# Designed miniproteins, single chains, continued (2): the designs that were tried, part 41

Each design is a single chain, and the fold is of that chain. pLDDT is the mean over its residues in the fold that is shown.

## One batch from the design tools (miniprotein)

Design m5495
Fold by ESMFold2-Fast:
Structure m5495 (fold): chain A 62 residues (1-62)
Amino acid sequence: GPLPSDEELEAVLHIIQGAIAESAGDRKGAAEHYRKAAELFRKAGNTEDAEIAEQKARELES
């Protein structure tokens, strides 16, 4: 079957890094990772996951 794109794999790594930062109380760092993930998901054509990642970043910056 088709493999995930490099952009999708990089986005997933940023989601993991964001979750780690969030667990450590680093809201700013977590938001930066989630914003990067959203950008990468958009480049991969995955608009749904991009919007979820962007929303998560916005919640951490509020």
Scores: mean pLDDT 85

Design m5496
Fold by ESMFold2-Fast:
Structure m5496 (fold): chain A 71 residues (1-71)
Amino acid sequence: MLTIVVEKGDETPQEAVDRIVAAARDPSLEEVVVKVYADGTEEQNQKAYDTVLAGARALADRVGARVEERE
Protein backbone atom coordinates (compact mmCIF):
# COMPACT_ATOMS: atom_id res chain seq x y z
CA MET A 1 0.00 0.00 0.00
CA LEU A 2 1.42 3.36 -1.06
CA THR A 3 1.77 6.15 1.53
CA ILE A 4 1.82 9.67 0.07
CA VAL A 5 3.55 12.10 2.46
CA VAL A 6 2.98 15.83 1.86
CA GLU A 7 5.41 18.36 3.40
CA LYS A 8 6.37 21.97 2.73
CA GLY A 9 9.65 22.35 0.82
CA ASP A 10 11.21 23.13 -2.54
CA GLU A 11 9.08 21.29 -5.16
CA THR A 12 6.63 23.17 -7.35
CA PRO A 13 2.97 22.04 -7.13
CA GLN A 14 3.28 20.56 -10.65
CA GLU A 15 6.43 18.59 -9.73
CA ALA A 16 4.70 17.28 -6.59
CA VAL A 17 1.59 16.20 -8.54
CA ASP A 18 3.73 14.50 -11.23
CA ARG A 19 5.66 12.54 -8.56
CA ILE A 20 2.43 11.47 -6.78
CA VAL A 21 0.91 10.26 -10.08
CA ALA A 22 4.12 8.38 -11.01
CA ALA A 23 4.26 6.75 -7.55
CA ALA A 24 0.60 5.64 -7.81
CA ARG A 25 1.48 3.83 -11.08
CA ASP A 26 4.42 1.94 -9.49
CA PRO A 27 3.16 -1.04 -7.41
CA SER A 28 6.65 -1.58 -5.91
CA LEU A 29 6.68 1.84 -4.17
CA GLU A 30 5.65 1.92 -0.49
CA GLU A 31 6.19 5.65 0.12
CA VAL A 32 6.50 8.90 -1.81
CA VAL A 33 7.44 12.14 -0.04
CA VAL A 34 6.60 15.42 -1.81
CA LYS A 35 7.74 18.81 -0.52
CA VAL A 36 5.53 21.54 -1.95
CA TYR A 37 6.50 25.17 -2.47
CA ALA A 38 4.92 27.91 -4.58
CA ASP A 39 7.10 30.89 -5.43
CA GLY A 40 5.18 33.88 -4.03
CA THR A 41 3.47 34.99 -0.82
CA GLU A 42 2.95 32.79 2.27
CA GLU A 43 -0.77 32.71 1.36
CA GLN A 44 0.04 31.50 -2.19
CA ASN A 45 2.40 28.85 -0.78
CA GLN A 46 -0.31 27.62 1.64
CA LYS A 47 -2.90 27.51 -1.18
CA ALA A 48 -0.51 25.46 -3.34
CA TYR A 49 0.12 23.06 -0.44
CA ASP A 50 -3.63 22.68 0.24
CA THR A 51 -4.31 22.07 -3.49
CA VAL A 52 -1.64 19.32 -3.74
CA LEU A 53 -2.88 17.75 -0.48
CA ALA A 54 -6.49 17.68 -1.75
CA GLY A 55 -5.34 16.12 -5.04
CA ALA A 56 -3.27 13.51 -3.18
CA ARG A 57 -6.28 12.55 -1.04
CA ALA A 58 -8.55 12.25 -4.10
CA LEU A 59 -6.00 10.02 -5.89
CA ALA A 60 -5.41 7.93 -2.73
CA ASP A 61 -9.16 7.21 -2.43
CA ARG A 62 -9.16 6.02 -6.07
CA VAL A 63 -6.06 3.76 -5.90
CA GLY A 64 -6.25 2.59 -2.25
CA ALA A 65 -3.25 4.59 -0.99
CA ARG A 66 -2.79 6.56 2.26
CA VAL A 67 -2.04 10.28 2.71
CA GLU A 68 -0.04 11.70 5.63
CA GLU A 69 0.99 15.28 6.44
CA ARG A 70 4.43 16.00 7.94
CA GLU A 71 5.91 19.26 9.22
Scores: mean pLDDT 79

Design m5497
Fold by ESMFold2-Fast:
Structure m5497 (fold): chain A 67 residues (1-67)
Amino acid sequence: SSMLEKAKELAEELVKVAATDNEKAKELSRQLKEIREEAEKKGDYELAEKIEKLMEEAQRRAVLRVA
């Protein structure tokens, strides 16, 4: 899915910038949330779940990199 591929790219970028650019990390997090919500609105709950897991993993990785 193109949405899943974009979500993966955004999640990886979020992890990279979390320690150095809080505003960009916040914007990337917002974009990930929008893609997840779009998947839910389309009734693609499987895709929405995959995106949610990507967001959770990216947040955990970001915390580990800045802690």
Scores: mean pLDDT 81

Design m5498
Fold by ESMFold2-Fast:
Parts: sequence; structure tokens; C-alpha cells
Structure m5498 (fold): chain A 85 residues (1-85)
Amino acid sequence: MDAELEALLAEIEARARAALAEAEAAGDELTANGARFALAVVEALRTGDPSALRALLASHGIEASEAELREMLAQTEAQLRELVA
């Protein structure tokens, strides 16, 4: 993983964790779920393992194949790389 991409992922993770903590303290489940989704995407991009993201989507009634998740993650990584460039 490129250092610039990892720095961006680390910033997204830090903001998502802060948002999750505040949302959980306030009982804002919609915001908390959004933060959990962002954290699962960051983990999948770092590890190449979409398991946490797949489990989170399934818990909301969204079924996605490994191929669909890999394509989504590849597009997300490309978009993040454009933001860093």
C-alpha cells in the first residue's frame, strides 16, 4: 500500500472512530452504522479481506459476492488515489 493512500485511510479511520464513539454515546444508530461501514471498508482496503464488510452488509440485508465487493473496493481505492494525487 502506498504511504499516501495509507495516510488517507488512517485519517478516514480516525474520523470514523471518533464519529462512532460520539454516535454511540448519543444513541444515534444511523451515524454509528455509517461509521462502522467506513471502518469495514478501510479494513478491507488494508488487508484485501472483505469478510468484515460482507458481514456488515449482510446484517443490513445486502448480499454481495466476493467479486462484487472486490470490484467496489478497487473502484474506491482508485478514487482515493485520485484524491491523493
Scores: mean pLDDT 81

Design m5499
Fold by ESMFold2-Fast:
Structure m5499 (fold): chain A 86 residues (1-86)
Amino acid sequence: MTLILTFRGLSEAQKQAILDAAQALAARGYQVEVRVEGDTVTVVIRGLSVEQQIGLILQAIGLGLDGHEVKITIDGDTTTIEVTFK
């Protein structure tokens, strides 16, 4: 399964934390692609199990409960999670 995580409105510290997390996933053998555009970071993760994908979706819901905007879109085997920091 493919997971696309888009984070918008990031501080420099939040951006670095996401980049560090993406690098750690890649070091563990996940297929990770990262794009940085201003205060937006997009992380594409391929080859996730259903359980791994569920865990990441639950984390994104948690971010929404902390006052951030979260949008989740599921299309076949691809899940897109968009988080906007305010």
Scores: mean pLDDT 78

Design m5500
Fold by ESMFold2-Fast:
Structure m5500 (fold): chain A 72 residues (1-72)
Amino acid sequence: SAAVAAAQAALRAARTPEERLEALVALADAYEAAGDRELAAGLYRAAAAVARELGRDELAEELLARARALEA
């Protein structure tokens, strides 16, 4: 999809952890919208790891909860 392609391009272009976090969340959202729940869950977990690196612990927990919900 165009959304997946755009998010993948953003992830490749990311220069900072903040840009990487935004791109990973966008990519996870795009795959979730496409119905690829397993891939979206993995990407939310990757985004949570970057959020923790940035000290955004509450966001990391929200992203992990979203990943778990998709794997249920």
Scores: mean pLDDT 88

Design m5501
Fold by ESMFold2-Fast:
Structure m5501 (fold): chain A 72 residues (1-72)
Amino acid sequence: SSRQRAVSLLVAARILASAGEYEEALALLEEAARLAPKDPDIVRELRRLAERAPPEVSERARALAEEAEARA
């Protein structure tokens, strides 16, 4: 299901972010947000990525989190 796939992508994104692979983590969170746009766990991880990643990744992560929150 889309939900199950989104959860798998979220777990993989957490692992990548912990390894400093911020661009790859963002790509997986983008796909997860597409599959489960109102998932609070995905929004939370996008916000965490925005706080810790370099400016370019941070700005994109923040924009995605705001977009997901605006759809609530």
Scores: mean pLDDT 83

Design m5502
Fold by ESMFold2-Fast:
Structure m5502 (fold): chain A 75 residues (1-75)
Amino acid sequence: SKELEEEIELGVLLIAAAVELTVARRTEDLEVLRESVRRVEELLRKVKEITDDEEAIEAMEEILREVRRILEEKE
C-alpha cells in the first residue's frame, strides 16, 4: 500500500540522518561537516513532506541541532 511505502521511506530518511550524525561526530574535515548539516536539513524537509508525526519530526530536529552544534564547536 502507499501508506506502507511512506512508512518505509520515513524509516530510510531517519536512518540516513543517523548516519550523517555519525559522520559529523567522527569527521575532522569541516567541509564534510558542513555538507552533513546540509544533508540533514534536506532530510528533515523530506520527512515533513511525508509525515505529520511530531515524534519523528522532533527526532529529526534533534539530529539537526546536534550536527549544527558540532559544526559550531569545530569552526
Scores: mean pLDDT 85

Design m5503
Fold by ESMFold2-Fast:
Structure m5503 (fold): chain A 100 residues (1-100)
Amino acid sequence: MIELELKAPKEIKKGEEVEIEMKVINKGNEDVTVILQVFNKETGELIARGKPEKVKAGEEKTLKLKVKFEEPGKYRAIGKAYDKKGNLVAEKEIDIEVKE
């Protein structure tokens, strides 16, 4: 079982640099590769992507992604975990609102 927890600031203003965090708990018996992405919820455009990171079986890791939102609007942060064969084994998303 892979657990993903996403955290973002509750309120963000355009032009602020903020940090999106993903905590990964790998309770499984296999290593996973995890990716954190941020996209525009309305357009589906990818705004930012963290580097893929390996989380070994039985380990915890926190990924941090710095993002500066140039435009106000609705965004999503999505975390995904893949097994060694490239199968999606866990996914978590949160909504982000950016104001003027």
Scores: mean pLDDT 86

Design m5504
Fold by ESMFold2-Fast:
Structure m5504 (fold): chain A 61 residues (1-61)
Amino acid sequence: SRRDLYLEFARRGVEAGIPHDRISAAIREAVARDRAEGLSLEQFRALLEERYQELVEQLKS
């Protein structure tokens, strides 16, 4: 389900050392976009993976 996908995203983010506020913001943005655009599960998974990679890259900066 979509909930399982963003909960897994949150768990991975915490384990990677991403700050909770950034994880929460990313989930809110992804959920808002899903509601606005009617994304498929595959598109929602891809969006969360893209956001995860962005946040991990920001940790290296």
Scores: mean pLDDT 84

Design m5505
Fold by ESMFold2-Fast:
Structure m5505 (fold): chain A 70 residues (1-70)
Amino acid sequence: SLEEEFNKKATELNKKWSQRIKEDEERAKGLSPEERRELTLRTVAQALRDIGDLIDEYIKKKKELEEKLK
């Protein structure tokens, strides 16, 4: 189902960004406070983009299914 596909992709994104955050924490040990802040903001921006794309895909597919029922 569309919902199962969404949940699977959401789980995959969660795993991806959990791993990335751990990698960023390890990398941050060698960075200045300013570089750490910049890294965090960049990572957050990328994660939000991925989440937005997943939501947009779900909305589009849901609308397509509803149009087929007309």
Scores: mean pLDDT 82

Design m5506
Fold by ESMFold2-Fast:
Structure m5506 (fold): chain A 79 residues (1-79)
Amino acid sequence: DDAALLKADPEAAIAGLEQNAEAAEKLAEYLKEKDPEKAEKALEVARLAREAVKAIRAGKYEEAAELARKASELAEEIA
């Protein structure tokens, strides 16, 4: 389960989520004038990923997994 995977290696999970947040922020910057709706969704992906990092650091792995799942679903929608 996703929560168990995050708990098994929190440092790797944080690094991956931070990289995903940075990629989403870069995508939002690229899209902000071309597709403002997708840019807003990309910023929401970054926000959710960063909230997942905060949840991992707080030991809230179930909350982190849910936030990461929402970020992934939204990222898939704008891909």
Scores: mean pLDDT 86

Design m5507
Fold by ESMFold2-Fast:
Structure m5507 (fold): chain A 60 residues (1-60)
Amino acid sequence: KKEEIQKLIKEANELYDKARELGVPEAVRLAHEAIRYAANGDIDKAKELIERARQVLEEA
């Protein structure tokens, strides 16, 4: 569980950085929220938000 949380935080941070570089505000917001949920141990919500952030970035 702790290792899974660390991986999710890393993935969300990478998405956050990419979203900022591309200037996609919705993806920045989703990635930031994913970091918050992962840090709080809400793995399911973090995964959902990461997937949404990826989808928004792919459409940009």
Scores: mean pLDDT 82

Design m5508
Fold by ESMFold2-Fast:
Structure m5508 (fold): chain A 74 residues (1-74)
Amino acid sequence: SEVERLLAEVERLEEEARRAAEAGDYETAAEKAREAGELAARAAELLGDAEAAAQARRAGEGAREQALKLKEEA
């Protein structure tokens, strides 16, 4: 389904964000984390779960902010 494709992309983006952060590329990590949150939110919206969609966006934005904070410290 479209939801399954979106969730598979979310997993890929989360792994890419983690690898980027491990490499010290916090800018790429922030970008991938935010993108993962947006795709997770779209999947939740397609399932009719507005609360899960809001949580996914908040999680993605929080991860982005954390990665950018690490970039400033690096």
Scores: mean pLDDT 85

Design m5509
Fold by ESMFold2-Fast:
Structure m5509 (fold): chain A 70 residues (1-70)
Amino acid sequence: PLSDAEYGRLMDALTQRYLDETERVRREVEEEGRERGWSQEQQDARLEERLRRLAEELERRVRELNALRD
């Protein structure tokens, strides 16, 4: 099983990656929406979809770490 120190470092890395990816996704959606002429509603829907996928990936990785912690 993972040590407390290893678990903490990996959790911090996952959290930082999630925050960085969230900022990138927001910028990408804004740019894509502008290029494609999307309404604000369409941009918001696309952003929600992409952020949901990022959250699912984060939850999956956290679940993997929790399994290793056991």
Scores: mean pLDDT 84

Design m5510
Fold by ESMFold2-Fast:
Structure m5510 (fold): chain A 99 residues (1-99)
Amino acid sequence: MSEREWAETVLALAAMAVSIAYKEALKNGDEEDAKILREARDKIFEAMRRVQASTDPEEIRRILREAAEFLRKAAEQSKNPDIRKVLETAAEELERAAE
């Protein structure tokens, strides 16, 4: 699988997990967690656009690392352990894809 195809797959899975958590936060009235998850989702979609526009494997790895760092910082902002785990897991998978 190409670097770009793998990066796109991992970002799509991260977007799915974060989007599910975001919808649940909205249902529960957790406005603070919903905001954190929305910002995380938006960062993943930005990373997806940048990966699709790139043909440079080094740039793709950098985009994935930047997205992972954002998700780790987002996890630190949440007091909900389930939200922290979703964001930390997504960050870890993006970091592995950047290897």
Scores: mean pLDDT 87

Design m5511
Fold by ESMFold2-Fast:
Structure m5511 (fold): chain A 56 residues (1-56)
Amino acid sequence: NLLEALENAQRAVDAALELGDEELAGEGLVIFASSRSASMSKAFEDRALARLEAAR
């Protein structure tokens, strides 16, 4: 299920950010985006990039 996989990936990024590992979170996003459809990847990237920017 693509939606379930996306939600799991978002939770993993959230966990990495909670640990303060922005590098790991960013790397996970790049890997995830590479294996998803363009529209789904774009929405996920925008959301996570906003979170990473807020954490700076």
Scores: mean pLDDT 63

Design m5512
Fold by ESMFold2-Fast:
Formats: sequence, C-alpha cells, structure tokens
Structure m5512 (fold): chain A 62 residues (1-62)
Amino acid sequence: MPILAEAVAVVPATSPDELALRPGDRVLVEEEHEDGWVRARNLATGEEGWVPASALRPLAEL
C-alpha cells in the first residue's frame, strides 16, 4: 500500500528524475529501493521523482 509521508529536510533536485522537496511537503511513497531511495509523488504539485528515504517521515499507510 502507498505510504503518506512528510518531508523533514530540503531536498534539491539535482537531476530530472529527482523530486525537489521542502520541509512540510506531503508525498505518497509509491516504490522503495534497497539503496535508501524512494519514488514519491508530491501531493501539492503532482510531480514524481526519486528522493532519499532519510528526508521523509512516514505519517500513514494508505
């Protein structure tokens, strides 16, 4: 099930496949990788990309 999470750190997008986040941004975690990266969707912008899992705090499993 997708996980609702909140950004706890500034995440700059350094490539087109990465998702930029600011503290307080709400995301859906759609996919997790063993390297500590997750694919997430920003709920405010609808943008998708890769972010480090360490930048996110889980809020709810949907």
Scores: mean pLDDT 78

Design m5513
Fold by ESMFold2-Fast:
Structure m5513 (fold): chain A 77 residues (1-77)
Amino acid sequence: MKEVIEHEAEAALHLMAATIYKKLGDLEKAIEHLEKAIEHLERALRAAEEAGDEESARRARELLEVTREELERLKKE
């Protein structure tokens, strides 16, 4: 549980950084932070699955899907 929350928090920080860099026009940095957010979300998902925390696993999967879609859109820009 605690490990899940820690990885979710790290992902949130990287998502915020990506938003800031996108606003500044630094797409390279925005992409880098989205990729790091995905790594932390993948770790949160694995930790949730290992703990049998279906709610946290579901949230991590949903956020992973949205974040990966955003990364693909940004790379096409």
Scores: mean pLDDT 84

Design m5514
Fold by ESMFold2-Fast:
Structure m5514 (fold): chain A 62 residues (1-62)
Amino acid sequence: MSEEERQRVERAIAGAREVIAQGDPVLLRVALHELERLLKTIEDPELRARVEEVIAELRARL
């Protein structure tokens, strides 16, 4: 895994958490879709687990 991939994933997680804080259902759905797409590109199992946890948090807010 590259440092660039890790930084991109961390930024995506941070953005999704900001959307969770805002609570807008439309933005929550957009963030969910973006993270599900990102998850398909991640090979690192630890990063995948972290993204899956945030996806679960987004789903709980919908």
Scores: mean pLDDT 81

Design m5515
Fold by ESMFold2-Fast:
Structure m5515 (fold): chain A 111 residues (1-111)
Amino acid sequence: LLVALALAAGLLGLVFGLLGVALAADTLALAGGLAAANGGAAAVAGALAGPNLAAGIGAAIAGFGGVFMGLLGILFGKTLSSLIGGLLGFLGGVFAVLGGLALAVAGALAR
């Protein structure tokens, strides 16, 4: 159940991160989308390969990077593309953090 949740959240983080990258008009929104996509991909890969605490923590850290950079893109973006890219990077980062945390909990419970 937690592995399925980690996979779903990771996939959403990956999709939103990639959409954020595609729509980014500045480097902060681009960095946020890339970090979210990386965190989401790590959560998906960890869920598929077998949950462990370290992989979950790594995915969550990458997701936090996406959240922070996405927020900076929203706050400092001057175009609609930057705002949309930053928002998608932020949302993707949030989902990557949730997927990473679910993976970390599943790994801790598996021991």
Scores: mean pLDDT 69

Design m5516
Fold by ESMFold2-Fast:
Structure m5516 (fold): chain A 66 residues (1-66)
Amino acid sequence: MELYKEFSKILAELSKYVPPELVREIARAFLKNDLEKLNEILEKARSLGVPQDLLDKVREIAKKKQ
């Protein structure tokens, strides 16, 4: 439960940099434990100006879910 709350906070922060559709794609990949798809979407988010530290937080939380 706490993991999902922290992820929701990260999604809110991501919404400052990327369209809602991309935030939803990140959420879907995370919920499905699809790390390959998640990494593809995060690279697109990086190209849109998301800070590397924020992208790293998404990856770290996804790894903890395993």
Scores: mean pLDDT 79

Design m5517
Fold by ESMFold2-Fast:
Structure m5517 (fold): chain A 77 residues (1-77)
Amino acid sequence: MSLAEKAAEAAEEGARRFEEALEALREEAGLSEEQLERARELLERAIELFRRAAETGSEELAREGLREVARLAELAA
């Protein structure tokens, strides 16, 4: 699969599972409302970056989206 196809799939999956991901962070990690708002921002930014990567074929935008996902995972640690 091309990088653009993978980025498109990641954007669609992220959007579809957005609320599920936030609920998991609340339930499993016990995040505060401030941390949940930060998690929402990071997840929205990752989805937008993957969407743009899919549109442009940009590997750099796809990598930036993955960095936002990594920051989201750090909040749950």
Scores: mean pLDDT 75

Design m5518
Fold by ESMFold2-Fast:
Structure m5518 (fold): chain A 89 residues (1-89)
Amino acid sequence: MSEEELNREILASLIDMAISLIKRYAEESEEKEKALEYLEKAREYILAGDLEKAIEALKEAAKYLEKIDPEAAKLVELLAKDVEELKKE
């Protein structure tokens, strides 16, 4: 497994953790559902190696999270920056 593949798997695992925490602890809302949809898309894009689409999906998820959990939104924005750094090599 390449270092890039390993880093993508680690990022996907961090997104899975974020999804699990949001499902468990955030209050039910349309914003929660939209955030989860975009996080799941970001995970799929990361595993597929489509880092540009993953970054877009993470940024969309963060916008919805900002309305319900600003700390979770900040974490997802940091994940988007990590994906941007991975894309740069």
Scores: mean pLDDT 82

Design m5519
Fold by ESMFold2-Fast:
Structure m5519 (fold): chain A 117 residues (1-117)
Amino acid sequence: SEIEKKLKEAIENGDKKGVADALMELGRKYYENGDFEKALEYFKQALEIAKELGDEKRYVEALTFLADIYERLGEFDKAIKYYEEALKISEKLGDTERVEELKNRLDYLKQKKAELE
C-alpha cells in the first residue's frame, strides 16, 4: 500500500520522524478497520520511536490510541495506565483541552472498572 511504501522509504533514508508518522498512519488504518492486534503493533512501534526522538506530541497521540484500543478490548488496567501517562505529559505541555478530555475519560474508565470488579 501507499503507507507501507512511505514506511519503507523513511526506513531506507534513516528518517525516524517519517517512520513514526508512517507507523501512526498504519495504526490508524488498522484501528479504523477494527484490526486491533495490528493497530497495537504499529502504535507500540510509533510510541518507541517518538520516545527516542523526544516527540512528546506524537508520544501522547500514540499513548491515547493504545489506551483506547485496550479499553475496547476490556483491558481496563492497561488502558488506565496509558491514559495516566498521556495525562502527565499533557499537563507538562500545558495542553489544557487534552488534560480535561483525559481526566474525564479516566474518571469514566475507573468507574466502569470498579463496577466490573
Scores: mean pLDDT 89

Design m5520
Fold by ESMFold2-Fast:
Structure m5520 (fold): chain A 77 residues (1-77)
Amino acid sequence: MSKAEELLEAARRAAELARAAAEAGEDPSAAELAELYEAVAEKARELIAAGVPEEEAVEEAERFGKEKVEELLAARA
């Protein structure tokens, strides 16, 4: 698998697991994690569709995910 394919598959599986945990009522923050993983995957797909090289698209998607984590932490402070 390519780096982008690995990232997209990992993000999809992580989002599915987080959604399942949220639906089970075990952790309400799991829904936020599912949305985060979905957003990272969407960002990677968008960049690849725009013609960004796969490796750069992965790096930008990871940066985007880091920014989203920072926003979530700030919102809770």
Scores: mean pLDDT 76

Design m5521
Fold by ESMFold2-Fast:
Structure m5521 (fold): chain A 67 residues (1-67)
Amino acid sequence: SELKKKAVELLKERVEGLAEAIKKAEPDAEVTIEINEEDSITLTVKTKDREIVETVKVSDFVKALSS
């Protein structure tokens, strides 16, 4: 579906922008973005004190745009 491809691209841009903002605010943080077969995007942020893992499903993002 073209809509799904566009949603994946838009979500990638948003997650990449967030990752850059985090790296700018916390230079010592390790930020990793994983794209899981166009189904979900996982953002992992590792600092000295914590590890944060956030996963966004493409289907949930599309539902949010349609509502």
Scores: mean pLDDT 76

Design m5522
Fold by ESMFold2-Fast:
Structure m5522 (fold): chain A 71 residues (1-71)
Amino acid sequence: SAHAEAERLLAKGKEAFAQGKLEEARELYEQAIATDPDSPIAPEALANLGRVLSALGKLEEARRYFELAAA
């Protein structure tokens, strides 16, 4: 299902981020959100995408995603 796929993508994104693979983590989090944007995991994926963008120095974009995650 879309929900189960989004959860797997989120888990892979977290693993990539932990390994310092920032671009891979970014793509995986974006795919998780796109797969099921209304999913209960979407706020967590948005917050983690904000963390990756912050690590990449994209502070204004990161802030926007953190605000979306908190809404």
Scores: mean pLDDT 86

Design m5523
Fold by ESMFold2-Fast:
Structure m5523 (fold): chain A 64 residues (1-64)
Amino acid sequence: AEAEKHFNLGGELLLLGKYDEAVEEYKKAIELKPDFAEAHNNLGVALKNLGKYDEAVEEYEKAA
């Protein structure tokens, strides 16, 4: 429940183009649920939008 709340807020921030804030919320979701594949995937999307391609690739690999 708590991890999902941070994940959902991250998704809203991502849609608003607030990529740095989205990254922070997805990281909180992952801290609570390290195996949260969807959060790793969406963190990768936010990082890619910030031009942090190497970090995005690492998160996509953790989502698999």
Scores: mean pLDDT 86

Design m5524
Fold by ESMFold2-Fast:
Structure m5524 (fold): chain A 79 residues (1-79)
Amino acid sequence: QPALVRVELKTKGDAEEAAKRMREAALSTPGVTRVEAFAEGDTVRLFIQAPSLEAAQRAVDRALEAVKDLIEEAKVTFS
């Protein structure tokens, strides 16, 4: 069953750079069909559409790993 994921990140650094890294990492995940990333102030919002919950989880793991040096706070919501 297709999965939708939202990631909300508060950054210690440049939110635009964090959004770019997260988007690239999530899009590099096999099977992921759509990724959108937005930066506002110190906050990044990432939206991932994947064909399965497993693919969505892999995309989230990759995105967070790409910005682990910039994470102040992260929240992940699966739909």
Scores: mean pLDDT 84

Design m5525
Fold by ESMFold2-Fast:
Structure m5525 (fold): chain A 82 residues (1-82)
Amino acid sequence: SVEEEAEKLLKELDELIEQLRAAIAAGDLARAQEIRAKMDEILKELDKIYEKLSVEMQRRYTIAKLRYIAEVTDLDLAIRAA
């Protein structure tokens, strides 16, 4: 189902957020950029199905997207400082 697909994508996104945090903390900006690209593709897939999701799942996606924006902001600042 669309809900099962969204659950799968959200779990992958949560795992990638933790990996992104670790890469940034380690100063591995190349790895962080690779993780960002993977996250962008997952967000793209979630955006395609967003309007078909329950309100609960839409809320979970919105929270995940806000977490992504915060981590990507930290990455962009780290790249500019390098």
Scores: mean pLDDT 86

Design m5526
Fold by ESMFold2-Fast:
Structure m5526 (fold): chain A 66 residues (1-66)
Amino acid sequence: MVTKREAEIAIIAAKISLVGAELDPTVSPEQIEQARKLLEEAEKLYDEGKFDEAVKKANQAIDLAR
């Protein structure tokens, strides 16, 4: 079961990954935009108490930010 703390950590990790992607010239601007949208969805789900869904969206953002 995903806890509020686990969702918070996943969102923080996604934010760090997105910053890293913005500094990486090999990552496309389109991938960065899509990762940003997924991160925004994760934060909205977290605010709604949907921690399992928030973690899934945060992980998708991390994967696109590679």
Scores: mean pLDDT 81

Design m5527
Fold by ESMFold2-Fast:
Structure m5527 (fold): chain A 61 residues (1-61)
Amino acid sequence: SKEVEVGKRVAESLKKTADELEAQGNTELAQKARDASDVAKKNYDKLEKQIKTEELQKLLE
């Protein structure tokens, strides 16, 4: 779904931002960005499982 793809892109962007902040010596903001990336990953993993379960139920006889 588009929502899962958006969530994945957000998580990837936050990880990249964290790496850049760490390179700049901003360790505290880097950690916050990593934490946000982890939350985004958990959210899209949950959504993907829910969508797959619902779609499977609709397609199975």
Scores: mean pLDDT 80

Design m5528
Fold by ESMFold2-Fast:
Structure m5528 (fold): chain A 104 residues (1-104)
Amino acid sequence: MTVQQLISIIVRALMANGKTYVPLNLSLEEAKARLPKEIVEKLEKIAEKLKLSPEELTELLNAMVEAYEKLGEENTLKVADILEKLANGELSLEEAVDLALKIK
């Protein structure tokens, strides 16, 4: 699984809510500071499980900051749960996409 596949789930949740994905260029620490601690901890566990680089984790966190600011905390937690299940092999990529499109 690639970081681009994870980000595609986030983008689909944004699109389902009529939002445009605009990539942010925050540092790792800036992105962490703009997210709830629970979301950061979930994404760090996903990154460890998938062996993402610090640069890939930073890109993923930037995409989640966009989701948090445009969709709010409740919807971003739903996205984080989809990504966690996808990383655990509990969802296929197709199932994760379908669930992300249903976030409203």
Scores: mean pLDDT 88

Design m5529
Fold by ESMFold2-Fast:
Structure m5529 (fold): chain A 56 residues (1-56)
Amino acid sequence: MKLSELSPAVQQALKRFFARHGNDVSLIATLSDEELRELGLLTPEEQKEAKAYALS
């Protein structure tokens, strides 16, 4: 799954994550719902999309 295929909110959140934590996509799968919310992922659907990207 490519980053550009994700919703704009998820793309922005992942760009912020990579700016802070580097390019280790697998770390996104370990984030709590609260940590995902702090990145700007406010809905369960956006959080699920981000974790699915990390596991692909």
Scores: mean pLDDT 76

Design m5530
Fold by ESMFold2-Fast:
Structure m5530 (fold): chain A 65 residues (1-65)
Amino acid sequence: SKKLEEFLKRGKEEAKKLGLKIDLSVENGTVQVTVHEDDVLKTVAAYIRFVGIGFELGLSVKVKP
């Protein structure tokens, strides 16, 4: 899906920009974002950014530690 490719591209760019350690996968049409950060503010930033990208692209996104 072109939308999933765009999410992966934008998600990787945002993770690099914010210095976030993340894993991205797709399960049953939902994007799974796993955040490997101990800093609460970084985890919150990841949640806001990745849910936002999903909303813009019309994709279901789950963000988890």
Scores: mean pLDDT 81

